# Ledger of designs, part 6: designed miniproteins, single chains

Each design is a single chain, and the fold is of that chain. pLDDT is the mean over its residues in the fold that is shown.

## One batch from the design tools (miniprotein)

Design m192
Fold by ESMFold2-Fast:
Structure m192 (fold): chain A 99 residues (1-99)
Amino acid sequence: MEELRERLEELKRRAEEALRRGDVEGLIEEAERLLRLALEALRAGDYELALEAAEAAIEFARRAARLAEEQGDEEAKFRAEVLEGLAGIVVGVTKLLAS
């Protein structure tokens, strides 16, 4: 569990760095890793970490979609929007299981 939390903080730092560089592909990659971490946390029964990771994935996916739109990258925007939707489903499932 500590290991997963350390990975969450590392992925969030990488996503912020990709955002500062205007790196849409890097942002999408880190958001996808955040979503995978959320699923790992969910499987481990760590619902708090799963929610934090999934919500971070939503935030960075939204930022990636905006950045892709600014750069005229329609494919990257679509991928980011799909990733945001998937992370939203994980948030919903996690809240249902935690209740």
Scores: mean pLDDT 88

Design m193
Fold by ESMFold2-Fast:
Structure m193 (fold): chain A 74 residues (1-74)
Amino acid sequence: SEAEQLAEEAERALAAGDLEKATELATQAAGLYLEEALKAGADKEKAKKLLEEGSKSSDPMIAKAAKELLKKLE
């Protein structure tokens, strides 16, 4: 799947030391997995609450990723 391909690319970027690229690719992969899970019947409101908590993270990369994923739930 596209999500699996992006996750593999993220792992390769991480192994190469490209943390920024790894984070962007991993965020894209997570977004596609979220879309697949929601189509399969995952609870959108529970996902939204978890992402809202993530958006308050002290880690700027986690906060950014959570905010991007929240946009997909709008």
Scores: mean pLDDT 77

Design m194
Fold by ESMFold2-Fast:
Structure m194 (fold): chain A 73 residues (1-73)
Amino acid sequence: MPLPAGEQSALLYDALGRVFFKKGRLEEAKELYEKAIAANPEYADAWRNLAEVLEKLGELEKAAEYRKKAEAL
């Protein structure tokens, strides 16, 4: 079953973001998770993953906000 284009793009960007996150390339991971959210704003895993990147970057307030967003979806 084919996913809608936005959902497929979100999954791809999220998967690529996780690769960069594991390599410690936090800014590239952040950009990719932001692209995943832009493709599908309802994709909770992308919001959660972005929050984890923001915590590692020291952006704790944004991280808390985006974690709440993920939990609300």
Scores: mean pLDDT 81

Design m195
Fold by ESMFold2-Fast:
Structure m195 (fold): chain A 60 residues (1-60)
Amino acid sequence: DIEEKLEIMKIRAEDAGPEALIKGAEILFGKEVAEVAREEIEAGKSIDEVIEAIKKKAEE
């Protein structure tokens, strides 16, 4: 489920850094969602904000 995937990605990113969200999004949701994560990280968004953006894109 999307909620479980997002929770796992958050835990990993809190340990390994926000770039782990790009890898997680690519593997679990595909490259289009991973690009959203990358853009949010480059914009200086927090881990929580990046996860919110991933969720919105994945739910489209």
Scores: mean pLDDT 81

Design m196
Fold by ESMFold2-Fast:
Structure m196 (fold): chain A 65 residues (1-65)
Amino acid sequence: SEEDLKKAQELIKEAVEHLKNGDYERAIELAREAIELSQKIDDPVVAGVITREAEKIIEEAEKKK
């Protein structure tokens, strides 16, 4: 849904800010929540973009924590 997309985008934004600040655990949690919400997005291309951004955040945070 539109609301799920908006929430997923906000979670990605928050995850990026936490990643920049060295809050790796919180960045991972927020990115995982965005992936969960992406499964409720009707457009598979848009859902894929959100999922890839979130996975990139998780990978970077896991390497640095």
Scores: mean pLDDT 84

Design m197
Fold by ESMFold2-Fast:
Structure m197 (fold): chain A 63 residues (1-63)
Amino acid sequence: MLTEEQREYILDVLLEAGLSEEEAEEVVKELEKTKTKEEAIELLLSHGLSEDQAEAIASLVFE
């Protein structure tokens, strides 16, 4: 379960990466359903994030 602060950080990164507010909210909801760091990374990469950005967000969620 993501904290409010983690959610806000992830939304900011997604918006800066070029996603719309609606798309960013959907990605955050999908990210909360992932059970492993690997699943989170694959999800984020599929939405156009770099490998470094995907790993940073996944580490925040699962570390």
Scores: mean pLDDT 79

Design m198
Fold by ESMFold2-Fast:
Structure m198 (fold): chain A 61 residues (1-61)
Amino acid sequence: AEAEVRELLRREIDLSVELIDAAVKALFGSPEEAAEERRRADELAAEAARLAAEAEALRAA
């Protein structure tokens, strides 16, 4: 339970960093770089949601 919650928080922090990186690349990089980082952010958001659901299930058990 605790390990899953800790992993969720770590992934949320990672997502924040990736979103900042995407913003920097959008301002100073190519459109292709910005699009790639946007896809990465979407993937990280989906992963965070999945981990949150798993953490909730473990707390309920």
Scores: mean pLDDT 71

Design m199
Fold by ESMFold2-Fast:
Structure m199 (fold): chain A 71 residues (1-71)
Amino acid sequence: SLSKEQLEAEILTALAVMYLHLARKAYEQGKKDEAKTLYEKAISLAQQAVELGDERAKEILEEAQKFLDSL
């Protein structure tokens, strides 16, 4: 069974992935400012997930940061 912290980390990782997908979709639609805001949210959520021990969120963080830097 997952600890409370592990469950919270997994939820934050899932939310970060969701925001990453929404950000990409917004960018594809030409909504650059909306995409930037959504990438920043994905980064914040992924950082929180890493701090709670979800190492998988590091990849999401790097991907979101790389894309944000390209905007």
Scores: mean pLDDT 85

Design m200
Fold by ESMFold2-Fast:
Structure m200 (fold): chain A 73 residues (1-73)
Amino acid sequence: AEEEEVIERAARLAERRGLDGERVREELTRFLREASEEERREALERLRALLEIEELREEGRDEEADEFLKAKQ
Protein backbone atom coordinates (compact mmCIF):
# COMPACT_ATOMS: atom_id res chain seq x y z
CA ALA A 1 0.00 0.00 0.00
CA GLU A 2 2.58 2.64 1.09
CA GLU A 3 5.09 1.34 -1.49
CA GLU A 4 2.50 1.44 -4.30
CA GLU A 5 1.48 4.99 -3.29
CA VAL A 6 5.08 6.24 -3.54
CA ILE A 7 5.59 4.51 -6.92
CA GLU A 8 2.34 6.03 -8.25
CA ARG A 9 3.28 9.52 -7.04
CA ALA A 10 6.74 9.26 -8.64
CA ALA A 11 5.30 8.01 -11.96
CA ARG A 12 2.72 10.84 -12.05
CA LEU A 13 5.38 13.45 -11.24
CA ALA A 14 7.56 12.07 -14.06
CA GLU A 15 4.61 12.27 -16.49
CA ARG A 16 3.99 15.93 -15.52
CA ARG A 17 7.69 16.61 -16.26
CA GLY A 18 7.41 15.01 -19.74
CA LEU A 19 9.21 11.82 -18.69
CA ASP A 20 8.14 8.20 -19.20
CA GLY A 21 5.97 7.43 -16.17
CA GLU A 22 5.63 3.75 -17.11
CA ARG A 23 9.42 3.38 -17.14
CA VAL A 24 9.71 5.10 -13.74
CA ARG A 25 7.03 2.77 -12.32
CA GLU A 26 8.79 -0.35 -13.68
CA GLU A 27 12.25 0.74 -12.52
CA LEU A 28 11.08 1.63 -8.99
CA THR A 29 9.03 -1.59 -8.69
CA ARG A 30 12.04 -3.68 -9.75
CA PHE A 31 14.41 -1.83 -7.41
CA LEU A 32 12.11 -2.22 -4.40
CA ARG A 33 11.52 -5.95 -5.15
CA GLU A 34 15.27 -6.61 -5.29
CA ALA A 35 16.15 -4.43 -2.26
CA SER A 36 16.59 -5.74 1.27
CA GLU A 37 14.02 -4.75 3.92
CA GLU A 38 16.40 -2.05 5.24
CA GLU A 39 17.24 -0.71 1.75
CA ARG A 40 13.52 -0.66 0.83
CA ARG A 41 12.60 1.29 3.98
CA GLU A 42 15.41 3.82 3.41
CA ALA A 43 14.55 4.19 -0.30
CA LEU A 44 10.85 4.75 0.47
CA GLU A 45 11.68 7.40 3.10
CA ARG A 46 13.99 9.21 0.65
CA LEU A 47 11.48 8.99 -2.21
CA ARG A 48 8.69 10.37 -0.01
CA ALA A 49 10.90 13.29 1.05
CA LEU A 50 11.87 14.08 -2.56
CA LEU A 51 8.25 13.80 -3.75
CA GLU A 52 6.98 16.11 -0.98
CA ILE A 53 9.66 18.69 -1.85
CA GLU A 54 8.93 18.54 -5.60
CA GLU A 55 5.14 18.61 -5.08
CA LEU A 56 5.44 21.65 -2.77
CA ARG A 57 7.61 23.41 -5.36
CA GLU A 58 5.04 22.64 -8.08
CA GLU A 59 2.43 24.37 -5.89
CA GLY A 60 4.72 27.41 -5.48
CA ARG A 61 5.28 26.61 -1.79
CA ASP A 62 9.06 26.94 -1.94
CA GLU A 63 9.50 28.00 1.72
CA GLU A 64 7.59 24.92 2.92
CA ALA A 65 9.70 22.74 0.59
CA ASP A 66 12.89 24.20 2.14
CA GLU A 67 11.61 23.60 5.69
CA PHE A 68 10.69 20.00 4.80
CA LEU A 69 14.20 19.45 3.38
CA LYS A 70 15.76 20.74 6.63
CA ALA A 71 13.51 18.47 8.73
CA LYS A 72 14.59 15.38 6.74
CA GLN A 73 18.34 15.90 7.19
Scores: mean pLDDT 77

Design m201
Fold by ESMFold2-Fast:
Structure m201 (fold): chain A 70 residues (1-70)
Amino acid sequence: MEKITVILKDVSLEEALKTAEELAKENPGSIIYVLRRHSDGSITLIKYDSKTGKIEIREVTEAEADAIIS
């Protein structure tokens, strides 16, 4: 099972979702993690499970983001 992680800076939620959907379409069976970083230091995680089609969106800490990248 392949994990794909992308970090996007100062993009809209719509752009981040579009990126997650595109990567999921190109990589069927993978779990896509899109980390959206803002200039204020906040981080939004978009998790797209291409097996189930489930999308999960939540705010994460820097420590959680680092764990996802690792």
Scores: mean pLDDT 80

Design m202
Fold by ESMFold2-Fast:
Structure m202 (fold): chain A 67 residues (1-67)
Amino acid sequence: SLKDKIDQALDDAAQLVLDGAPLEKAQEYMIKKLEEAGVPQKFIDQMSDPEMGEIAIAASVAALKSQ
């Protein structure tokens, strides 16, 4: 589903951060995957905002660390 693709893009971006990638590269990767998934442009624009994108990636990092 589209939601599964969004969740996967966030998890993959969070994993890049955990592996030591810069946040900017993780966010760029996330945006690319969201675009490939056919996510609505308004959502992509929100996730491209530095604060919103950072919060979303941080939430996914926290979720991965809790596993």
Scores: mean pLDDT 80

Design m203
Fold by ESMFold2-Fast:
Structure m203 (fold): chain A 62 residues (1-62)
Amino acid sequence: SLEKSREIAREIGRELRELTEPLDRASREAREAGLSREEVRERLREALDEAAERYRKRKEEE
């Protein structure tokens, strides 16, 4: 139903915000350091892995 779709979208949105903050921080720090595009990609990959691990642990503990 439409209502269930909205609820799922909201839940996904909340979880994405948890992942987005570390990614935004890593991207900003890499840009401030004047890193190359390849180096920025590496930093973002590391931040994403860290965020995913943090999210996984949180869900396991709940």
Scores: mean pLDDT 69

Design m204
Fold by ESMFold2-Fast:
Structure m204 (fold): chain A 95 residues (1-95)
Amino acid sequence: SPLAEAIRETIELIKNAKTLEETVKGIMLTGAVITHAEIRRLLGEPLSEEELELLEELRREIEKYLKENPDLPEWVKQDLENLIEAIEALIEEAR
């Protein structure tokens, strides 16, 4: 699915982010992924098991990135924490 492909690309970008610019790109792509998933849910189109598993993997990679990068600017940490919460909400709503 296009969403599954976008999630995989976003995971790889976050895993390989070394600069603040790359981190911001990861945040932007994660936001786009969340928006796409929310639009599909709003239209009554269920997320696949693969898409839900990839969202859970994305959430874990963001948590890992936060833990490994304690010196990130506070606004970046806040954005990443907000993205984790949004992904968790998407997964819970799919139950």
Scores: mean pLDDT 87

Design m205
Fold by ESMFold2-Fast:
Structure m205 (fold): chain A 63 residues (1-63)
Amino acid sequence: MRENGEILEKAGEQAYAKGDYESAARFYGLASKFYRLAGDDEQADIAEEKAKEARRKAEEAKR
């Protein structure tokens, strides 16, 4: 559902702001899936791009 996608995207934003890029990538990825299920392909693409960027930062931050 779109509402579920919005909640997960918000959770991803919060994780990203805390520097928890792994959790941010997971939440953004889930948001993208829920947006696609809701037929909101544009929001799904945006959330997937955010997930990709968060994954990149998570890999860079790994010690």
Scores: mean pLDDT 80

Design m206
Fold by ESMFold2-Fast:
Structure m206 (fold): chain A 81 residues (1-81)
Amino acid sequence: MKVTPEQFELDVLLALGLIMATVAKLAAKRHPDNKELKTLEKKMQEILAEMERAAAAGDLDRVRELHQEMVKILKEMDKVL
């Protein structure tokens, strides 16, 4: 099996996306009455789904953009905690 630098970066960014989505789920679970956290968690799940599609297509530039959007959502979640 031949792993290119691009494929490795895709795999790393997808793994980080899964971790960030899990953190978002845990935050929303800890604060069930916080409707803003629930909205941000839903956005995180939608971006993860787009990232999985982009990764399957080998679209590294799109995966990079989606990773930055996930980081922004985590920062927004921190602000509303």
Scores: mean pLDDT 85

Design m207
Fold by ESMFold2-Fast:
Structure m207 (fold): chain A 68 residues (1-68)
Amino acid sequence: SEAEELALRGFELLGQGRLEEALEAAKKAYEIDPNSRAARHLLLVLREEALRRGRFDLAAEVDKILAE
């Protein structure tokens, strides 16, 4: 699905350290299908990596996305 393709792209971007682009891909995947396990998993991994790198702004954006 489109959501799964975006989630896979997000994991690739995350692996490259491109956190803001990975978050954008994850957000779009989640908006397309909020029940996508891949999109939800990517958002959780992104949150952990953002916190690890001191990107509290990105972690907060993930929390906002998942709250809705």
Scores: mean pLDDT 87

Design m208
Fold by ESMFold2-Fast:
Structure m208 (fold): chain A 69 residues (1-69)
Amino acid sequence: DADRARYAAMSPDERAQWVMGLVARARAGDVEALRRLVEVTGVSLEDLLASARFNGDESLVAAVEELLA
């Protein structure tokens, strides 16, 4: 996986910045950013959905549900 290999080569600061950018885009409805976020972090869609629901992140919940459908 190209995104995972790239993430593994990044510094901690670069990883944090990249993940924050992916989360922001995913909340805006970018399904590709959501897919990359899952692949890079190793978090399952199910776990990401549970976390988004717990935090009241309605935009992220909607994005994950759309990808799961």
Scores: mean pLDDT 75

Design m209
Fold by ESMFold2-Fast:
Structure m209 (fold): chain A 88 residues (1-88)
Amino acid sequence: MEAIERGRAALAEALARLTPEQLAAVRAAVAALAPEAEAALAAGVPEVEVGRRVADALAAALRAAGVPAELAEAIRAGALALLDADAA
């Protein structure tokens, strides 16, 4: 619970630093990645591996949208921490 709560708080704080335009880019990236993630899971790719790929792609999309690399990495790390806590 503590790891999930900590990851959620860190992710929420990082997301609060985004502009509305950057937040829209995050939503668009998630929407684009969802079908690929679902297809990978259906093909038997482990959930942790799919989550890692999505987190990496999300960070790349954020950087392309002008989010500072450090903030994009904080969002990626927060997402991975939540995924790792659920996998444990």
Scores: mean pLDDT 72

Design m210
Fold by ESMFold2-Fast:
Structure m210 (fold): chain A 76 residues (1-76)
Amino acid sequence: MSADERALIRALLGLPAPGELISEMIRAVHEGDYARAAELLRELARLLGDPRLLEAATQVEKGDLGGAAELLRSVP
């Protein structure tokens, strides 16, 4: 696992989201299914209304896991 992937997983674990949704996002990241991880982040963005989650989803789709982790760490 890369340092960026570990940073993203740590950031996901800190999100104010149901544990089931967090577990599915982490599974998608582990499997390299970044499209699925981004889809789940967009669903969470719709629920929380935080535009940083939408930006993080775009970064994940591009494979910029480190950039996504930085954005997610700022989510309260």
Scores: mean pLDDT 82

Design m211
Fold by ESMFold2-Fast:
Parts: C-alpha cells; structure tokens; sequence
Structure m211 (fold): chain A 68 residues (1-68)
C-alpha cells in the first residue's frame, strides 16, 4: 500500500499502555536477552525492570521523575 491510513486510535483500544508496550518491546529487543528471555515478559533496564505485556509502569515513574 502506498497510502497512509487514518491515524490509529490506540487510546480507544488500549490507550497509552499500547504505545508504551510497543516502545518497551522495541527497547527489549535491544536489551540483553538474559532477563527478557528468562521472564519472557520483563526486561532488565538501567532504570529497573519493565513489564511488556500489560502494565506501563514507566509512564507513572516518568511523570513522577519529571515532577521531582
């Protein structure tokens, strides 16, 4: 296809959680598979452990850190 479809409304489906999971998945692919492969749902990051399949803990932490 050569035409971009209408913007996908992830908010209507999964909200920001969907976006965060997509980013976490991409980041996890670059992270060491040691933690990612073992848990298959969590990845070890320099900022802590990130869950890919359901929660977006990074969102809350990011907001909290910004208001430090």
Amino acid sequence: AGSPPTKMNLSAMDGSANLAQAVQTDYAAKLPEIEYNKDNAKVLTPKGVVTLKEKVVMTDESLALLKA
Scores: mean pLDDT 45

Design m212
Fold by ESMFold2-Fast:
Structure m212 (fold): chain A 80 residues (1-80)
Amino acid sequence: SPEEEERREKIEELEREIERLRREIEEVQREIEKLKADLAAGKISKEEYLKRMRELIFREAELTLRIMLLYVEIKEIEKE
């Protein structure tokens, strides 16, 4: 039915958003690894490392929470 197709399209849109957010988490993880390498190589101070690490950890947590909320939205649509 049209309602079933619209429901599928909405779920697919939410799944694409989850995939986009997962790619952003992978980018954050690459930045974390670079930051660790820069600290080990003496290219960055301990103070700057801790500041930037806090920002990256906060960003990863925010993205993870957004993914969890999108999964909840998908489950609610599946019940309709």
Scores: mean pLDDT 89

Design m213
Fold by ESMFold2-Fast:
Structure m213 (fold): chain A 72 residues (1-72)
Amino acid sequence: VEEARRHLEKARSVATGEAKRHAEEAIRRLDEGDLEGAIRHAMRGHQEAVDDGNDEAARHLAEAIAALRRAQ
């Protein structure tokens, strides 16, 4: 969970627009203990980052998704 949060915070810092909003929402869901909600928002943020061509944000979100799935 702490590893997932670190990846989401890195994604939030380098993402823009919808990818950033989804990373922020994923952090909120994770803080509330909603792992499923965090994964859904991280996946949406990853899609937006890929569409934006933001490879750095996309990598951090992919790492966050993997860490969140391991925490389930």
Scores: mean pLDDT 86

Design m214
Fold by ESMFold2-Fast:
Structure m214 (fold): chain A 60 residues (1-60)
Amino acid sequence: LTEEARKLLSEGGRAFREGNLEEALRLYEQAIELAKQAGDSLTEALGRKELELVKEAMEK
């Protein structure tokens, strides 16, 4: 994992816990973009998984 992409995943998790679903969504999307730029398929996949969880929470 790149440090930058991983940091964004952590920030997204914090926003998610705070109930800032829209902010969590953006942070996870940014993490995915950085992972793509870095060629880090693992971080990209992880970011997509977290994004899916945020979307599920938003549907409640």
Scores: mean pLDDT 79

Design m215
Fold by ESMFold2-Fast:
Structure m215 (fold): chain A 78 residues (1-78)
Amino acid sequence: KQETIELLREQIKEAAEKGDEELLAMAQSALEVLENPNPEELKKEAEELSEKLKSLSVEERKKLREELIKERAEKAKK
C-alpha cells in the first residue's frame, strides 16, 4: 500500500518533468483511489472498463483506456 503510493508519487513527478500528461493523469487517478475513503465511483468505473475491454479489439481497447484515464484526471481537478 505505502510502497504503491510512493511509486505513484514518483511516477507523477517523472511524468510532470517529461510532460507526459497521460501518465500524470493515470497516476493521479490511481492515487485518488488509494487515498479516497469512498473510492466506489472510481472502482465502479474500473470494473465497467474491464467488462468493456473484454468485448473490444486491441486497438479500440487502447483508445478507450487512454481516453478514460485522461477523463478521470480532468474530473479529479474539479
Scores: mean pLDDT 64

Design m216
Fold by ESMFold2-Fast:
Structure m216 (fold): chain A 77 residues (1-77)
Amino acid sequence: SLPSREELLELLRRELEEARRAGNEDMELWIRFVLLALERGLSLEEIEKILEEIRKEAAGDKEKFRELVREKVEELE
């Protein structure tokens, strides 16, 4: 069974704390993006569409991907 929206948000907040504790900056940025998007009312389907666009624009460039995800986080804050 898939978790409820509330359970998913709690899991993501917990995973964010773990990513911060581990010093995994890429995972922290990723979780922050998904968490903010969900809190702003975006569906998982809408989040996936945004990520597909970011992946296309980054064209395999990991630094560009990171920059674009960070830009989306700033837009949602």
Scores: mean pLDDT 80

Design m217
Fold by ESMFold2-Fast:
Structure m217 (fold): chain A 74 residues (1-74)
Amino acid sequence: NARSRAASEIVALELDLVGVELDLEMGFITPEEAKKRVEEIIKRAQELLEQYKDDPEIVAMAERVIKRAEELLK
């Protein structure tokens, strides 16, 4: 179902964010590449948050990813 796919996609975004953090720390990607990937993660998480705004579990998951991603950009 659509909700289950959204939840799975948010989990995938969270894992992608962990990958960006590790790749950046290890020097496998540039800061510019990391910023681009993080911005794409934020954008997609925001889209899912807006689409499922009435689902508190999906909202909480998406907000967690967005917050962590925003902290990485500082």
Scores: mean pLDDT 87

Design m218
Fold by ESMFold2-Fast:
Structure m218 (fold): chain A 78 residues (1-78)
Amino acid sequence: HMEELIQEAYEEGYKEAKRLIDEKGISAATQFAIDRLKKIREEMKKKTPEEQQELRLRALGFLNGYGKAISEAVKKKK
């Protein structure tokens, strides 16, 4: 199901962002997200339309989860 793919990727993105923020800070975590997005775009060029659809759904979930963790970290910064 499409929602399951998005939810799994969301949880992965949230966890990865939180780890990177804790280890290297918000700016570094943001840069890693940009670099990963560029890599995903390059991988898309090698995929079939069906594989591209799945990759786009996973990317959507991942970025939303990642962004949520960054937003939370910014709110906690005093």
Scores: mean pLDDT 79

Design m219
Fold by ESMFold2-Fast:
Structure m219 (fold): chain A 76 residues (1-76)
Amino acid sequence: SAKELLEEARKKLEEGKKLIEEGRKLIEEGRILEGIGTILRGIGLATEAILLAKKALELDPNNEEAKELIEEAGKL
């Protein structure tokens, strides 16, 4: 269902945001390669969230939660 896809997408997006923030802190600490790797993992999760939200839009084209999630993820 669209709801289940959006719940999974939200979880992945929040995990992705956390990893991007963690990676930025690692870079600030001089742990550049580890920080970059952590950011890339976070971007991967945000990309998965966008794909799940797009699938939810295929099931419900007027789903505003899905549109908001795609916009939010696209700002990362």
Scores: mean pLDDT 88

Design m220
Fold by ESMFold2-Fast:
Structure m220 (fold): chain A 96 residues (1-96)
Amino acid sequence: SVEEKLRKLVEAMEEAIDAVNAGDYETAKRKAEEAIRLAQELLEESTDPDVQSLARAAINVAKGLLEALEKGDRLEAEIYATFLAMVSYLLKKLLE
């Protein structure tokens, strides 16, 4: 279901943020990639404009995080993790 996929997306995003904060860049990369996949699936499956907008935001931010992690840019990774937290907060509001 769209709701189940939204919950999984939020979980993957929160786990990516926690991994960045812990300096676990391998886990952060894996969870960012999982978030991109789940958000891409939501974009294909949902007709809700708010879900589509936040899924696109999640893809863009998670891709930015992944690029920062691949470069080893710690500050850029922290910035993108902060943006990812904001998108995660807004996605959780859709589950209310």
Scores: mean pLDDT 90

Design m221
Fold by ESMFold2-Fast:
Structure m221 (fold): chain A 72 residues (1-72)
Amino acid sequence: EKAKEEILKALEALDSGDYDTAIQHLEKAREIAKDHPLVVKLLEKAIEAVRNGDVETAKNYLIKALFLLDVD
């Protein structure tokens, strides 16, 4: 649940164009979710996409991570 909150804060930061804040929240989410390898992998890919300026790809990975946290 805390990992989900950090991902949602990252999505808000991405929508405001604050990519540094978004990455900080995603790194917190990755640390919280470290027992979920698939979620960690999706968060790592999202962070890389943000660093490359690919916000749409980053959001896609974050939505998949949120789905896994809600179902699994």
Scores: mean pLDDT 84

Design m222
Fold by ESMFold2-Fast:
Structure m222 (fold): chain A 63 residues (1-63)
Amino acid sequence: VDELIQKARELLKQGKPEEALKYANEALKIDPDNVQALGVKYEAYLKLGKPEEARKYGEKIHA
């Protein structure tokens, strides 16, 4: 799981939010409540210009 999250974060740094979402989704299939993977989805959707989608994951992290 950690390897998938690290890969997703690196992809976000490279400006590849769509690929980062792919790896974050794989991590969430293994651990659906993984806060770090949810955080990657939140940031990736913000970078894609989808703040409403990002908000769903932000709320799940803090609730």
Scores: mean pLDDT 78

Design m223
Fold by ESMFold2-Fast:
Structure m223 (fold): chain A 74 residues (1-74)
Amino acid sequence: SRLLLMLTVSGGDLEKIKEIAAEYNGKVTESSFSDKYEVQAIVDDEAAAEALKAKLEEAGATIEKERLIPLVPF
């Protein structure tokens, strides 16, 4: 089963973060009202989610909030 990873993120190199998200077929949504942005990606398992988070932190990002949502409803 696949998981939807949703992160609220601040800081870091935004260009690198967009490249990392694209590697996972994810998206970055910027806010015009704050220095925070959302990163969303579909990952195969929790290990893939942790790998994506590690890459974002290596790019200087701070993960403020995390949600990991199963994509299979039943």
Scores: mean pLDDT 80

Design m224
Fold by ESMFold2-Fast:
Structure m224 (fold): chain A 62 residues (1-62)
Amino acid sequence: MDEYIEELKRLAEEGDLQGIVKKMQEIVRSKGKEFAEKIRKELEGTIPREALWAIEVGIIQS
């Protein structure tokens, strides 16, 4: 989990919203939607709102 959180924080810092969407789709495919939702919760309040929305989009589109 921590490895995914670090990668997503890096993508958020870079403003790579499309990268966040793709990474979340990969996470849902490999680990499932519940795991992806746990990552979303962990990142709440730690990344910009736009990055959090990109996470939700990636989960929904999976």
Scores: mean pLDDT 82

Design m225
Fold by ESMFold2-Fast:
Structure m225 (fold): chain A 110 residues (1-110)
Amino acid sequence: AKEAAELAIEAGELAIEAGVLAVRAGYEKGNIEGIRLGIAAALRGIGAVFNGELAIKTGDKELAIEAARDAISAGRLAVRGGRLSGSERAVRLGEEAIRLGKEALELAKK
């Protein structure tokens, strides 16, 4: 549970960074949808970090699963936002967030 929650926090933090990069690139490009998806990714990533920290504090396996799922969702939003905004870095960080979030989800189910 703790290892899963720690990976979900890391994935959430990467998704927040990817979301912020998608917002910045979207603003410069004038891509409103890229900005919206970047904001959504950052907010969902914050949710993953919060649920992950709460899972560590409480030992709650369901919170660790929720944190991992939130991180995967945030990463997917960041990838879409990054592609629309033309931010290769946002796409790469979002893909890494999805990868770590999936690993966290498998660990949480043990």
Scores: mean pLDDT 90

Design m226
Fold by ESMFold2-Fast:
Structure m226 (fold): chain A 69 residues (1-69)
Amino acid sequence: SSEEILELFEEDIKKAKELLEKTTDPEVKEAILQGLERAKELAEKLEDEELKEKLLKKLEELIEYVKNL
């Protein structure tokens, strides 16, 4: 379900933030950014417009956060 996708995404965000808290490694930062861009591409294909908008907003906020580290 769409809710299961959101739950998985929230777990991935949590893991990414934990990793970023523990390292300033540029390679780790780039890997996270690549993962987030891929997640954004997948979110753009969602048929649930409300879930899509919510996920895209969270993804864009996290991408900006990571880029500004």
Scores: mean pLDDT 76

Design m227
Fold by ESMFold2-Fast:
Structure m227 (fold): chain A 74 residues (1-74)
Amino acid sequence: SLTPEQFEAEVLEALGLIYYSIAKLSKDVQERYEALKKALELFQEALRLDPDNETIRKNLEDVKKALEEAEKQL
């Protein structure tokens, strides 16, 4: 069974994935950038609550790379 911290991490991961999906579908660079920043915050908090979660860590790294690319286009 999940600890309360692990459950909260899963909820934050799900929200992060929603924002990451918004970013992937966004045609506007500013909208993409804002969605990626939100996803980054959510995945960082999720990883703090569940630091051994490989899936959250991979999602965080993917979002970091996507955010770097979006920043170059601003």
Scores: mean pLDDT 88

Design m228
Fold by ESMFold2-Fast:
Structure m228 (fold): chain A 56 residues (1-56)
Amino acid sequence: MYTPEEILALPEEEARKALIDTVKNGDDVGLAVRAFAEKLGVSVEAVVQYILEELK
């Protein structure tokens, strides 16, 4: 599982992979979503939509 600090330190492409891997593995999705939203400067809702599209 990635910590929020690790996700923020990753390049964007690697952070996207870490987020999707966290979701697929059933880890703490809430922490990963918040860290990714902060990294991109977007809402948590935008990150949730991204995850739903990637899992289709």
Scores: mean pLDDT 73

